# Designed miniproteins, single chains, continued (4), part 59

Each design is a single chain, and the fold is of that chain. pLDDT is the mean over its residues in the fold that is shown.

## One batch from the design tools (miniprotein)

Design m14040
Fold by ESMFold2-Fast:
Structure m14040 (fold): chain A 70 residues (1-70)
Amino acid sequence: SMAQRDLERTVAGADELIADLEKEDPELAKQFRAEVERILNDPSLSDVEKAMELGALILGVVTQRVAKKK
């Protein structure tokens, strides 16, 4: 229950980041969307593991976005 809600919140954060990226870096947005979809469709991952993997991915993408933004 809590794990599912945490995953849903993390997915919402990823969706917001994808929307922002599509305006600034559509190539990175496409790659990020594909990785989010891969994680969400992995049947071996629990909701907690999916949230952790998505969190790590979001951090990586934010880091790349900041590096490109100048």
Scores: mean pLDDT 80

Design m14041
Fold by ESMFold2-Fast:
Structure m14041 (fold): chain A 64 residues (1-64)
Amino acid sequence: SIAEKLAKITGIPLQVAEDLIKRGKINDLSQLAGYSPLNPKPGETVTFYLLKDDGSIETVRFQK
């Protein structure tokens, strides 16, 4: 699934990846505009930029 691919790439828990996809209304990983930092360490805050269906960008933060 897209959530499994996102979790594998970023190292976040699968449940967090599923919530991000649902909140961002993304159907493809190409709608992930970016995230920072690129190599997040455990305990580090990661920011995701999700391109939504309406063309807006949602910023979501989580702790790895």
Scores: mean pLDDT 71

Design m14042
Fold by ESMFold2-Fast:
Structure m14042 (fold): chain A 80 residues (1-80)
Amino acid sequence: SMAAREKEREERREALRKRAPELSVSEEELLRALELSELLEDYIEGKISVEELIEKIRELYKDEPEIADALIAAIRESEK
């Protein structure tokens, strides 16, 4: 259900926040990676279109357009 999925997502975010100091990485970088994972889950479940996924990835990585472009290229290559 949507409620169960949102709970799982929040638990994953909390776990990453707590582990970020141990991993010597930015909490923001970990949360961005988690957001990307959540967008991919929504796309696989048919909750968003590939166009919406691409748009959201561009916004998520607007400060790193090279990463956004690489991710979008990989997604387009995986599409039938």
Scores: mean pLDDT 75

Design m14043
Fold by ESMFold2-Fast:
Structure m14043 (fold): chain A 89 residues (1-89)
Amino acid sequence: SSMVEKLKQLLNEIRALYLELIEERGKLDVDEARIAALLARLRELAAQIPDPEVQKEVEAELAAVERTGPGLPALGAALKKIDELIEKV
């Protein structure tokens, strides 16, 4: 369905942003402006998720990332959750 296709597209875009955050956070000289921009884009995409249950899970992971700072363990946990959600859709 078009809703399932939109959901899969949004989750794959969110996945790509988490990979970019992991790459940036893993650098010796971190670009904090890039981190902020990637987090802002994640918030924008999460808000567009049409499935309320999936949106709640994605927003919970993003909130955890933001609370711990964009630390590598939290980013890795978020990426794993996004991969699990993609498989279930």
Scores: mean pLDDT 87

Design m14044
Fold by ESMFold2-Fast:
Structure m14044 (fold): chain A 96 residues (1-96)
Amino acid sequence: SKKEDIYLAERILKIAERALEAAESGNVDETKKLVQELIDSLKKAIETSNYKEDFKEVLELAQKALEALDNGDVDTAIEYLREAIEKIKETIEKLK
């Protein structure tokens, strides 16, 4: 359902925004937790949504952010999270 996809995308956006805030504050452990929650939510969205390709693109960005964090590259993780947030916002606009 379009309304369910919007609600799901808005929830995913909130997780991504919280992950960005944690990363910008230097809280790497909290950022990794939130990025993992983002990945898990995106995987569920891909299974249940008609907008699978849009969510797959966001999932790739979230996975790259987690990989950057695991390598100690917080600045690169922040860039991927910002791109993921923009993609999620674009997906929400398509659903309206």
Scores: mean pLDDT 86

Design m14045
Fold by ESMFold2-Fast:
Structure m14045 (fold): chain A 90 residues (1-90)
Amino acid sequence: STLTEEQVEELEAKIPAIREEVAALSEEERRELIEKATETLIELLNDSSTENRVKYAEASIIIVAAREAGLTDAVEAALARLEAAVEALR
């Protein structure tokens, strides 16, 4: 399955807005957003539909934006959870 050109353009258009929104959030709000993004990524590991690929991309962008905002420890914890979920699929 492949994202449509329209879906790619919509995702690319959202990147600056997501980065700005994450940077404006409090540390507590950023941690909550990381947790929700991590849960979304874990749920999507077993489903490759186009809709779920869009959600996966959005959740990935949120985690990258949170790291850029300085929440390295929270992002590392989220990545460890995702890696454990991937390993469980083997």
Scores: mean pLDDT 69

Design m14046
Fold by ESMFold2-Fast:
Structure m14046 (fold): chain A 116 residues (1-116)
Amino acid sequence: MLGEPERLRKEALSPDKEVREKAIQRLLDLLFSPDKEVQLRAVEALGEILKELASKPDEYLPEVLSLIRALTIIAKNSKDPEIVEAIKRTLEELLKSPHPEVQEAAKEALDEIDKA
């Protein structure tokens, strides 16, 4: 079921906050899937969501910052180096965000993962 992360990515970009929050939570849950391909697709989808939301007006900042924190926790607790590297690459892309708060959160997240 590799198509589920793609469907959830669409919902996570909805103008409806409740729809976005539910889709993001389901994608985060997929990072605990026993299927590595599903885990990798979920990281890819979350990366695209973060990139899109981080380019939007300040009203989306709380969601972006919460998602950065969630990915940081997942990466610190993951024993799969491929999943950890995929999450780190997603966070590295956020270093180019036009929002200083997002750049700083991404720097702190990368430092915390490297210390784990």
Scores: mean pLDDT 80

Design m14047
Fold by ESMFold2-Fast:
Structure m14047 (fold): chain A 104 residues (1-104)
Amino acid sequence: MEAAEYAVKAGEYANRAAKAANKAGGRKAAIGGSAAAISGAGAYFSAENAKGEKGAKEAATSAVGAANTAKSAAEASGGDPEAVKAAEEAVRYAEKAKEAAKRA
């Protein structure tokens, strides 16, 4: 699977973590959710432009960013199980994107 496909998945799970954090409530959860949503969008845009070796590396970098903000959203949610699970999936797809980029 290409780095771009893994970056899209990392972005999707970052958006899920954002929604779960916002649903859990509180100002910190809302801030964390907004950051995760923005980073998720970045991963999508990098994935669309992921052509060749340079594009694959950029997609992997954006996937890692999305995973990091998804983790922050899960923490801001007070450990909401849905947000935590989504953040863990975002991290897994970011690691797969990094490995795919090394092969590009």
Scores: mean pLDDT 73

Design m14048
Fold by ESMFold2-Fast:
Structure m14048 (fold): chain A 88 residues (1-88)
Amino acid sequence: MEEARRRVEEAIALARAAGDNVEEPPEEEWEALADQLEAAEAAENLLAGKDPEAARATLERLARTEAERATIEKLVEAAESGKLEPFP
């Protein structure tokens, strides 16, 4: 929980520095949010071509459901094909 809190706080600070008005998330979901943030960072690294093998491994490690694994496979395919939806 404490590590999840730190990661969520860092993400909020970065979003606010970028000009986004981010509302604070509920504390009881911070562990899941920290996992999502780590997955998002790994996805960004994959899309940017920064150590794609390590990024893929991180995403696979964080996948807890079959649906999440399917999403990771789609992200990998999109990164390789260059057909990605922009994140606003």
Scores: mean pLDDT 65

Design m14049
Fold by ESMFold2-Fast:
Structure m14049 (fold): chain A 71 residues (1-71)
Amino acid sequence: APTVAQLQDNAIQAIRNGDSEAAIAYINQLYEKLKNDKDLAIGTLLNLIMVAREYGDEESAKAALEKIAEL
């Protein structure tokens, strides 16, 4: 199974490539892997929101915000 670091790297690369569908899929996988560690999950998802907004990917930013709300 992919590590948290690998999923973060994959999400960031998808955002950089303009692939919001792939980025959201990796965000969902990160949420499932991290949801029992709220502090780590929030920190990880907030970082992805910042990266998504830097690259103009509002869809991925919204997906990560929704996952934080589910914690």
Scores: mean pLDDT 88

Design m14050
Fold by ESMFold2-Fast:
Structure m14050 (fold): chain A 74 residues (1-74)
Amino acid sequence: SVIPFLDLPPEEAVERIEAVLREFGFELDEEMREELIKLVEEVQKAGKTSLPPLVPTGDRARDMALQLLNLALK
């Protein structure tokens, strides 16, 4: 499956993710927005064909960002 948002600049991709998450009742704070931008940049650098695994890293902000990214793209 193609993940079209990964063709956007990271900030624009996160704006679209935030819009999707808002439809599910989630509001992003600045910390979470920054973590999502970093995560999108990592996915774009690694290729646009797969999402990062939902494996806990021990960083709560990063682990939440992984879950939110996965939720927005289902």
Scores: mean pLDDT 74

Design m14051
Fold by ESMFold2-Fast:
Structure m14051 (fold): chain A 100 residues (1-100)
Amino acid sequence: SQNQQQMQDHQQSLFGSVQSQVNQYTVDVTSDLSSNDQQIVFNHTDGLIQQGRDSMNQTVQDLQSQPVDQAQQSLTTFSNGMRSYIISQIDNTVQQIRSS
């Protein structure tokens, strides 16, 4: 349906934005680390992004019975929470590396 296409387009836009912001943040906060330590953080970040994508796919499925405008707002809220969660996990990983 047109509503499904709108949700898919919104999901792709939100996911792309989160992935871009998270990847840039990871580069910025690991710039002083060794190449090996950077790789550890990047691998962990990729895993978190994939988990976020799966969770976002499930959220879109759960919202399919809702009006599109409300579903898009809910998905945007979810996306913001996902970004904050991933950043917090990156910060924790960087702190653990620095403490080792």
Scores: mean pLDDT 89

Design m14052
Fold by ESMFold2-Fast:
Structure m14052 (fold): chain A 85 residues (1-85)
Amino acid sequence: SSLAEELLRVMEEAAEIADGFTSGLLRRLMEGARLVLPTLSPEEQRESLALLAQMLANQLSNMGDSPRLQELRDRALELYQRLLS
């Protein structure tokens, strides 16, 4: 779905600016999502993407308060809201 691609893009951008440990975790999560999401029903995909968006927003909040981190967090939260509708 377009929402899945948008979320994976935010995760990619977050991984680029994260420390090595967090970057590694985000990249593994993206790899897992790319493998698992196509095997799920549309409802399960929406639920999984919403969980991922929420987790990403929380992780970005723990990384700091820079304008770039706030932008990425806002994008993750916007995707979360779109997945709930």
Scores: mean pLDDT 85

Design m14053
Fold by ESMFold2-Fast:
Structure m14053 (fold): chain A 81 residues (1-81)
Amino acid sequence: MPTDEEIESGVEYLRETYGLSDEDAELARELLRAWDGSEEAGRAMWEKLAEVSPALAEALAKLRALEEYAAAGDLEGGRAL
């Protein structure tokens, strides 16, 4: 459960990194405030943000690809760059 200051910081990060508009940032703030720190709630938050921002949808897909790459690398002693 993030503090209001952490929520504001997270929203600013999303605005700067993924180019969220003011309306998308408001949605992100509400979703972050509702986030209880669980992975399930975090996943739902990202899914909703991805619906309003194509850039964030692409970022979510890249994060999933990176997580899969890291998991495969960890299991198989994989690639380090």
Scores: mean pLDDT 66

Design m14054
Fold by ESMFold2-Fast:
Structure m14054 (fold): chain A 78 residues (1-78)
Amino acid sequence: MLEEKIKEAEEKAKNSRDLGRWIMLKLIKGLIETLRREGYHELAEEIEEAFIAGDWDRLGELIGEATRLLFKEAEKKR
């Protein structure tokens, strides 16, 4: 209830200035590098293009797809 609203406000504050940008940059860079190493070059390129274009909706969809694929690959290697 109130705790959820406080968390949302904190996340918005984290996305202000350097902290949110730093976290996003680290996540995007790590994801792109991981995808390239696993052979998903097309997805890595699409994520990079969406990030450069500032297309957050497309970026979100691509991150979700990439995360799902990487989890599936991790399960195979166990």
Scores: mean pLDDT 69

Design m14055
Fold by ESMFold2-Fast:
Formats: C-alpha cells, structure tokens, sequence
Structure m14055 (fold): chain A 104 residues (1-104)
C-alpha cells in the first residue's frame, strides 16, 4: 500500500538522521538531528496506530524542525558534512511533504 511505502521511507530517513547524529562533533547539530529523527519516529508510530490526526501534527512539527536543521547545516565549515546533511534533510522534507499530501 502507499501508506506502507511512506512508513518505509520515513524509517529510512530516521535511520539516516540517527547515523549522521552519531558522526557529527557539532553538539547543536547533533541535538537538531535527534529532534527530527524523534519526530519521524513519532510520525511512524502514529501512522501504524492509524492515528492520522497525530501523524499530521507530528509530521508538520518534523517539517518545521527539518527546515531549522537545514539552516543549521548551512553554517558548517566542513563542506562534505554540510552537503551530506543538507541532502538527507532535503530528502526528509520531501518524504514529509509526501506523507502530508497522502493524509490530506
């Protein structure tokens, strides 16, 4: 189902964000990565529970926090780390927009 595909995409993005959090030395960036990953996990759980109102609320919060993460990543001095985090964050934003469009 389209919902099962969305859950798999959200799980993949959560895991990528957690991996980036484990690799960064920037504490503010690490905290932001954990916040986005946690909101994705909450969205996944709400979708599995068929609590679509909660899933929409958490996905909107995740989208706001992902945009903040992207702006934080733009300030990084290491271009490789910056580009990697921006790429994963953009993919996460895309997946969240698809999630919200599907639940509308």
Amino acid sequence: SSLEQIIRQLEEQRDKLLKLASQTKDEELKDSLFVVAGLLDGTIQALRDKDYDKAISLARQALDEANKLKELAKKLKDEEEKNKIIQVTNDTISTLNTTLDTLS
Scores: mean pLDDT 90

Design m14056
Fold by ESMFold2-Fast:
Structure m14056 (fold): chain A 110 residues (1-110)
Amino acid sequence: SLGEKALKLVEEAKRYVEEAKELAKKSETEEAKLIAQVLDYVIEGLDKAIELIKKQDYESAAQILDSIIYALDILKKIAKENGYDEVAELLEKAKGKVEEAKALLEEVIK
C-alpha cells in the first residue's frame, strides 16, 4: 500500500537523521553539539509520524512530516554554513525521503 511505502521512507529518513546526529556528536564543537540536540527532537517527530502511519492517521502524519521537512532544511543550511558538509548531505537525503513519504500520504488522503 502507499501507507506501507510511506512508512518505509520515514524509517529510512530516521536512519539518515540518526547517522547525522552521531557524526555531529563526533565533531565535539559547541555548534555540532547543538545540531545533535535539535536532531533528537527531529527523531522524536519522525517516531510520532511512524506511530501515526501505523494507526492509519495519515493526515496527522503528513502534518508532522511537513514540520520535519522545514526543520531539516534549516538544520541542513546551518550544518553547511558551519562546515559540517557530511551532516548537511545526510540531512538533505533525510529531507528527500520525508518529502516523498508526505506526497504518498497526501495521495492516500485524496
Scores: mean pLDDT 90

Design m14057
Fold by ESMFold2-Fast:
Structure m14057 (fold): chain A 110 residues (1-110)
Amino acid sequence: SKEEREIEHKVREILTEGKLSDELLEELKKKMIEAIEETLKKLNVNEEDREKITKNFKEGLEEVIKEWKELQKKNGVKEAEISEDEKKKLLEILEEISKIVTEDQVEALK
């Protein structure tokens, strides 16, 4: 959808900037994993498949976070100035993306 593409674009912009704090990255990771697990439970996915999907997302997020931390170190960048409202919106966007991606992965298992 158009909204889905706009959210993806915004997330991509944030991900490519490489200026997020370690604390914010960990908070985003935690929120995304929570959204994934909740979506899988809501869709009545069995325990084995839930564990596989959650593990795959967790490993993917850990690699992305590792790359961002390396970019921050190379550039000597200070944390991005982010307001509480922007942080809340970022968390909301990433939670929404996590739900969409999770639903797509569950459909792929059928």
Scores: mean pLDDT 69

Design m14058
Fold by ESMFold2-Fast:
Structure m14058 (fold): chain A 66 residues (1-66)
Amino acid sequence: AEAANLYTATALRLVGDELEGRVTPEQAELYRAAIKALKDGNYKEAAELFRQAGDEETAERVEKLA
C-alpha cells in the first residue's frame, strides 16, 4: 500500500499544483512520467524523474521503495 499511497498523494498534489499554476507544462510532464514509472514499479526511474521535476523529497521516498 505504500507505493499506492505515494502514487495517489503525488498525483493529487500535481493536479492541484497544475491548476494553481505552480508548475510549468514541462515540469508537469516530468511529474506524469515519474508517476507512471512509480505505478509500473520502476522505482529507480521514478525517483530520477521526480528529481528532474525538482521534487527531491518524493524522489527520496520512492528510492526507499526500490
Scores: mean pLDDT 74

Design m14059
Fold by ESMFold2-Fast:
Structure m14059 (fold): chain A 84 residues (1-84)
Amino acid sequence: MEEEERRKQEEEELKEANVSELEKELIKTINEANEKIKAGAPEEEIRKLVEKIAELKKKLGMPEEEIERLKKAAEKSIEAAKKR
């Protein structure tokens, strides 16, 4: 396949980043976590990124539900990458 997956992800990042500077940082951290998961980085490192994402969400005044969903999505990605 072409770089369609990456292109769509970048478009989503840029679109969200236009909302606020804090959201840019949040999206950047989410993207970094996803990249690390796909690269098979240590689970510990990925979880630290998830913690940072949660912190940024709190700084943005996001509700607990959104923070929980974000963490859950990251955990699912980690689990899928382990595939075991």
Scores: mean pLDDT 69

Design m14060
Fold by ESMFold2-Fast:
Structure m14060 (fold): chain A 59 residues (1-59)
Amino acid sequence: SPSELSKEELIELGEEYLEKAKEAPPGSDEQRHYLLYAAEAYKEAGEPEKAKEVLELLP
C-alpha cells in the first residue's frame, strides 16, 4: 500500500533519524533505536540499499 508520506519526505525522515543516531552515545539503546527508525524510513521510501547500509551501522 502507498505510504502517507512521499518518497522525498520518507528519505528526509530517514536522514533526520540517522543524524540523531550519530549524535547518540555509541553503542547505546538510543543509537540503535534511531538507526532502526532510519532504516525503516528508507525501506518505505523504496531505498532498500540505503536501509541495509544504515542497518550495517548497528553495533
Scores: mean pLDDT 82

Design m14061
Fold by ESMFold2-Fast:
Structure m14061 (fold): chain A 101 residues (1-101)
Amino acid sequence: MSPETRELVARAVELIEEAKARLEARDLEGLRRVLEELGRVAAELAARPDAPAEVVTLVQGAYGLIALAAQKMEAGTLTPEELAAILAELDRMLAALRELL
């Protein structure tokens, strides 16, 4: 990866960590702001010719999972068990992204 692509991956990691904090705090407005920025980072990574497909897939996967959690929070349907499962999956994705940095 180029330094610029690596900076985008590092930013994605930072945003996913922030999303976890917002989810634990039940901060829907903070979570929406993180999603807007993570969506832009995911799109830019997908457009980078030197971004590994695995990195792009992980960042897009994390975005989708966080978006689902936000939708369930807004609907009042996010259970404690679902939240725990989402946080565990985000931790797994973060571990994989950090290993690729």
Scores: mean pLDDT 89

Design m14062
Fold by ESMFold2-Fast:
Formats: structure tokens, sequence, C-alpha cells
Structure m14062 (fold): chain A 74 residues (1-74)
């Protein structure tokens, strides 16, 4: 699966799952992560460098999801 296919699939899932405000924040993180991975792939970066970007992207998404959950509980 290409980075672009992974990005589009993630964006579609986010839009189906979250409110528009939270979805917009998550989509911005996914698009930035995908952009960085594409740049690294073009530069011939290692699997470890690519995995590090995906781990950072996931951590940022989880932080946004945690903030959303706390707001729903308040």
Amino acid sequence: MSVDEQRERAIATIRATYDPETAARLIAVVEEGARRVKELLAAGASEEEIDAVWRETLARMLAIEDEHARRQAA
C-alpha cells in the first residue's frame, strides 16, 4: 500500500469516526506524517527513520484522541 493510499484511508476513517473539529486536527497530523514519510522515502531513509515518523504521528493522534475523550467526560 502506498503512503498516499494509507493517508486517504486514514482520513476517510477519521471523518467517519470523529466530529468535524477533532477530525480536522487528526487529519492535519496524518497529512503531515505522510508528507514526512514521502520525503524520507525519496531521500532513501532507513526503515527505522520511517518507523520513527509513524510512531511520532501515532503519538500525536493519540494525544488528540485523549483530549477529545476528556472533553466528552467533562
Scores: mean pLDDT 81

Design m14063
Fold by ESMFold2-Fast:
Structure m14063 (fold): chain A 70 residues (1-70)
Amino acid sequence: MVITGELSNEEMARLLLKEAKENNDVYSAFTAAVLLGFSDEPLSNEFPSLEEIRKYAEELIEKIEKILNK
């Protein structure tokens, strides 16, 4: 898919945060964090289980909200 110039990293992260919270999609939360520069570590690099990923994503969601919610 082609990305147009209308969505910035912040706008994309906001959409991904909404999906993470609404659909319980922890991968959307990680992608949003990477787009905002919070983390560049891939999933499953040090997280062997989905539960550990979810716990990390919850903390990322909070950090993302602090940036996007002004």
Scores: mean pLDDT 64

Design m14064
Fold by ESMFold2-Fast:
Structure m14064 (fold): chain A 61 residues (1-61)
Amino acid sequence: MKTYEAENEKGEKVTIYVDNGVATALDEQGRILGVSKIDEANLKEGAEVTLGGKTYKILKV
């Protein structure tokens, strides 16, 4: 499992967990915001990814 630091469209901090090509976005309270299959090659610093219909920007890998 890999962990990425990200932010939502409002600039609020989000953590993205990736396990076997599935990304899960969690807020600072550990609540699930979105889940989607992704290509892990798209998870680079400054990239934008869509999970559960919401867009997140990767800040740190």
Scores: mean pLDDT 80

Design m14065
Fold by ESMFold2-Fast:
Structure m14065 (fold): chain A 69 residues (1-69)
Amino acid sequence: SAWEELLAKLDELEALVRDPSATLEEILEALAEFQKLAAEVLPTLTPEQQAEFEARVKEIEALLLERLA
């Protein structure tokens, strides 16, 4: 399902942000790809799935901010 694909991409993005060997360029490329998929999938999500998505995105954003500090 589109939701499972989006979750898999969130897992990939989180792993990349947590990887100290990953470059900023690689992270930005992964973010761009993720944003493209998210824009397509978001309108199809239930309110419960949207809440889960928002929570996962906030966690990844926190990790990225910590990495950039």
Scores: mean pLDDT 84

Design m14066
Fold by ESMFold2-Fast:
Structure m14066 (fold): chain A 88 residues (1-88)
Amino acid sequence: MEEAEKKKNDVIKKLEDLRKESTEMAQLARELGLDEVANAAEGFKEQLDKAIEYAKTGSADEAVEIGKNAEKAYKRLQELFDKALAEL
């Protein structure tokens, strides 16, 4: 039980860290005039808030899956940002 709780807490911490990174990305993208990237990062933050809620209420296995999906989504967002920066 405690091990499952720890896995959930580790995922929640990771989702919270991704939310912070997405907040910083959104602000930087706005400052650079990359509004599409900024909007995508803001939308991802809203999805992370929902993901954190689902991770807290679901099983440990569900939380792990949510974490993996969030990481994949963040990687795509990072790739979008990197491409937009390269076109500046």
Scores: mean pLDDT 85

Design m14067
Fold by ESMFold2-Fast:
Structure m14067 (fold): chain A 82 residues (1-82)
Amino acid sequence: SEEEVERERKRLRSAAEKFEELAKKYEKEGKLELAKVYREAAEKLRKAAEEITDPEELRKVYQEVVKEILEAEEKEKKEEEK
């Protein structure tokens, strides 16, 4: 439904805003690779929220982006513990 599409789009826009803020935070901390992943994630979510009209596709984009972020955060933590 159109209401479901708008709900998912709103979720993606909100997540994109938060990820952009986290990218700036990590950039200031010198975590440049993690900052890049968050920035790219925010861009992908904003683009999806503008272009995609299927709620399942919007949900899949969100899940893929979250997976990329979790992998990047795990990698960053392992580099700090070495």
Scores: mean pLDDT 85

Design m14068
Fold by ESMFold2-Fast:
Structure m14068 (fold): chain A 107 residues (1-107)
Amino acid sequence: EEKLKEAVKKIREAASKDPEVLELFQKANYYYNKGLEALKNGDYETAVDYFKKAIEYYQKLIEKGVKEAYVLLSEAYRNLSIAYRNLGKDEEAEKWEKKAQEYEKKA
């Protein structure tokens, strides 16, 4: 998605000016990528844990005024929903998909 590429570019620009933003972005991406790796390997419970950690750091970026992180937060919620769906937890999956849609509208 075009919006995702633009959001990442703007967050990187903010990170170049603020070491705290850089650290939060690096930690969020680290956990998000670990979540994607776990999801790809069928380790759905581990994927849930990593996506939740990524979400926490993306939320901290938003608290620092980096509103472009709403796009990344939406993507993390969407992948969290996919992980829950694969665990057979359809109610949890629906809850997180709804949050992904809500946060996508804030981006």
Scores: mean pLDDT 88

Design m14069
Fold by ESMFold2-Fast:
Structure m14069 (fold): chain A 91 residues (1-91)
Amino acid sequence: MEEFEDKVLEVFLKAAEILKKQGYTGKIIDNLIEALKNKDREKASRYLVFLPYIVGKDLFVKAVEEAAKDIEDPQLKRYVIATAKALAENV
């Protein structure tokens, strides 16, 4: 069974893959996806803080909301959306 933090990384991986499919490509998004796949929380968080600067805060939040839409755990869904909004506020 996955820990809560591992599920958070999974949602952000889905969000990053959504952005990549929408045409947002580059070293930061590719390195973020790699770090998230490897469950490297330190590297993932370092790249994740730059993602809203690359794609824009509104699109970043929307990608996380889209990645979170199918989450059955309402606490996890609320947490990842709140985290995305907090990251976007620093842009």
Scores: mean pLDDT 81

Design m14070
Fold by ESMFold2-Fast:
Structure m14070 (fold): chain A 63 residues (1-63)
Amino acid sequence: SLQINIRGITDENELIAALEKAMQSDDISIVLNAIKEIGEQPGITERVKKAIEEAKKKLEERL
């Protein structure tokens, strides 16, 4: 997929699924945008925050 729409997703499982889908992309800009957009969501849970931290770590390993 060329773009993942994260805005308007309020469900924790949907946010994590969107992040995982972005992580499957070879385009680093898509991954970085997904991490940023999810991280900026109000009231994100510790589970979502942990998923973001794991995604950042995996991204660093790809660079």
Scores: mean pLDDT 73

Design m14071
Fold by ESMFold2-Fast:
Structure m14071 (fold): chain A 76 residues (1-76)
Amino acid sequence: DARLEKLKAFVVASGGHLILSAMPLSIVKEIKADPSKAVELIIEYMEKNNIPGPKPETIEAMAEYLILVADDLLSA
């Protein structure tokens, strides 16, 4: 999917993939249950772990990416 490939490339280029690789599957499961909370859950994870937040655009791209790949991540 060209849209998914573009999101993945942007997340990698902005460093968001480093945050996603450390994120527990429990948060991915919550995002799958309620995608509208994706941005909030990502921000809460970063704050709880004292991770400096990327730009809002990067957080939005990370949220959209996780929503699209949640089933694949939870099946691994």
Scores: mean pLDDT 77

Design m14072
Fold by ESMFold2-Fast:
Structure m14072 (fold): chain A 66 residues (1-66)
Amino acid sequence: MLSEEEQARKAVDEAFSRLAAQLKAGKLSGAEFSARVAQISELVARYRAGELSLEELKARLEAIVA
């Protein structure tokens, strides 16, 4: 459980870092950044509720930051 929580936290942190880098590079507007942050928060909530697997969380996070 802790190992999966660490992987989930790391994946979320990496996704936020990638979004922040895209915002700084001018590839995302502030509105787009906020929308994607909201999508990540919803995915994390669903993962915490047991509605998503760790692999589904990782795949959805990758799609958001691509």
Scores: mean pLDDT 82

Design m14073
Fold by ESMFold2-Fast:
Structure m14073 (fold): chain A 71 residues (1-71)
Amino acid sequence: VEAKSEEEKEELEKEAEEIVNLTIEQAKELGVSDKEILERLEEGLKTEDNPEMIKVVKKKIEEIKKKLEKE
């Protein structure tokens, strides 16, 4: 694959979002707190080199932070 189209970028972001959401749901089922999920996402972000995944993870971090403010 040569150049990433907008459609390809959107598909990759969607896949990344599904992976991140699945990971969060599994962690919650195991009794992992929102704070621990946040820490895991931030740690993963340090080693991530995929711009679509970085974008999705950052978005999810902000969503969790906002949720914690309401608890």
Scores: mean pLDDT 76

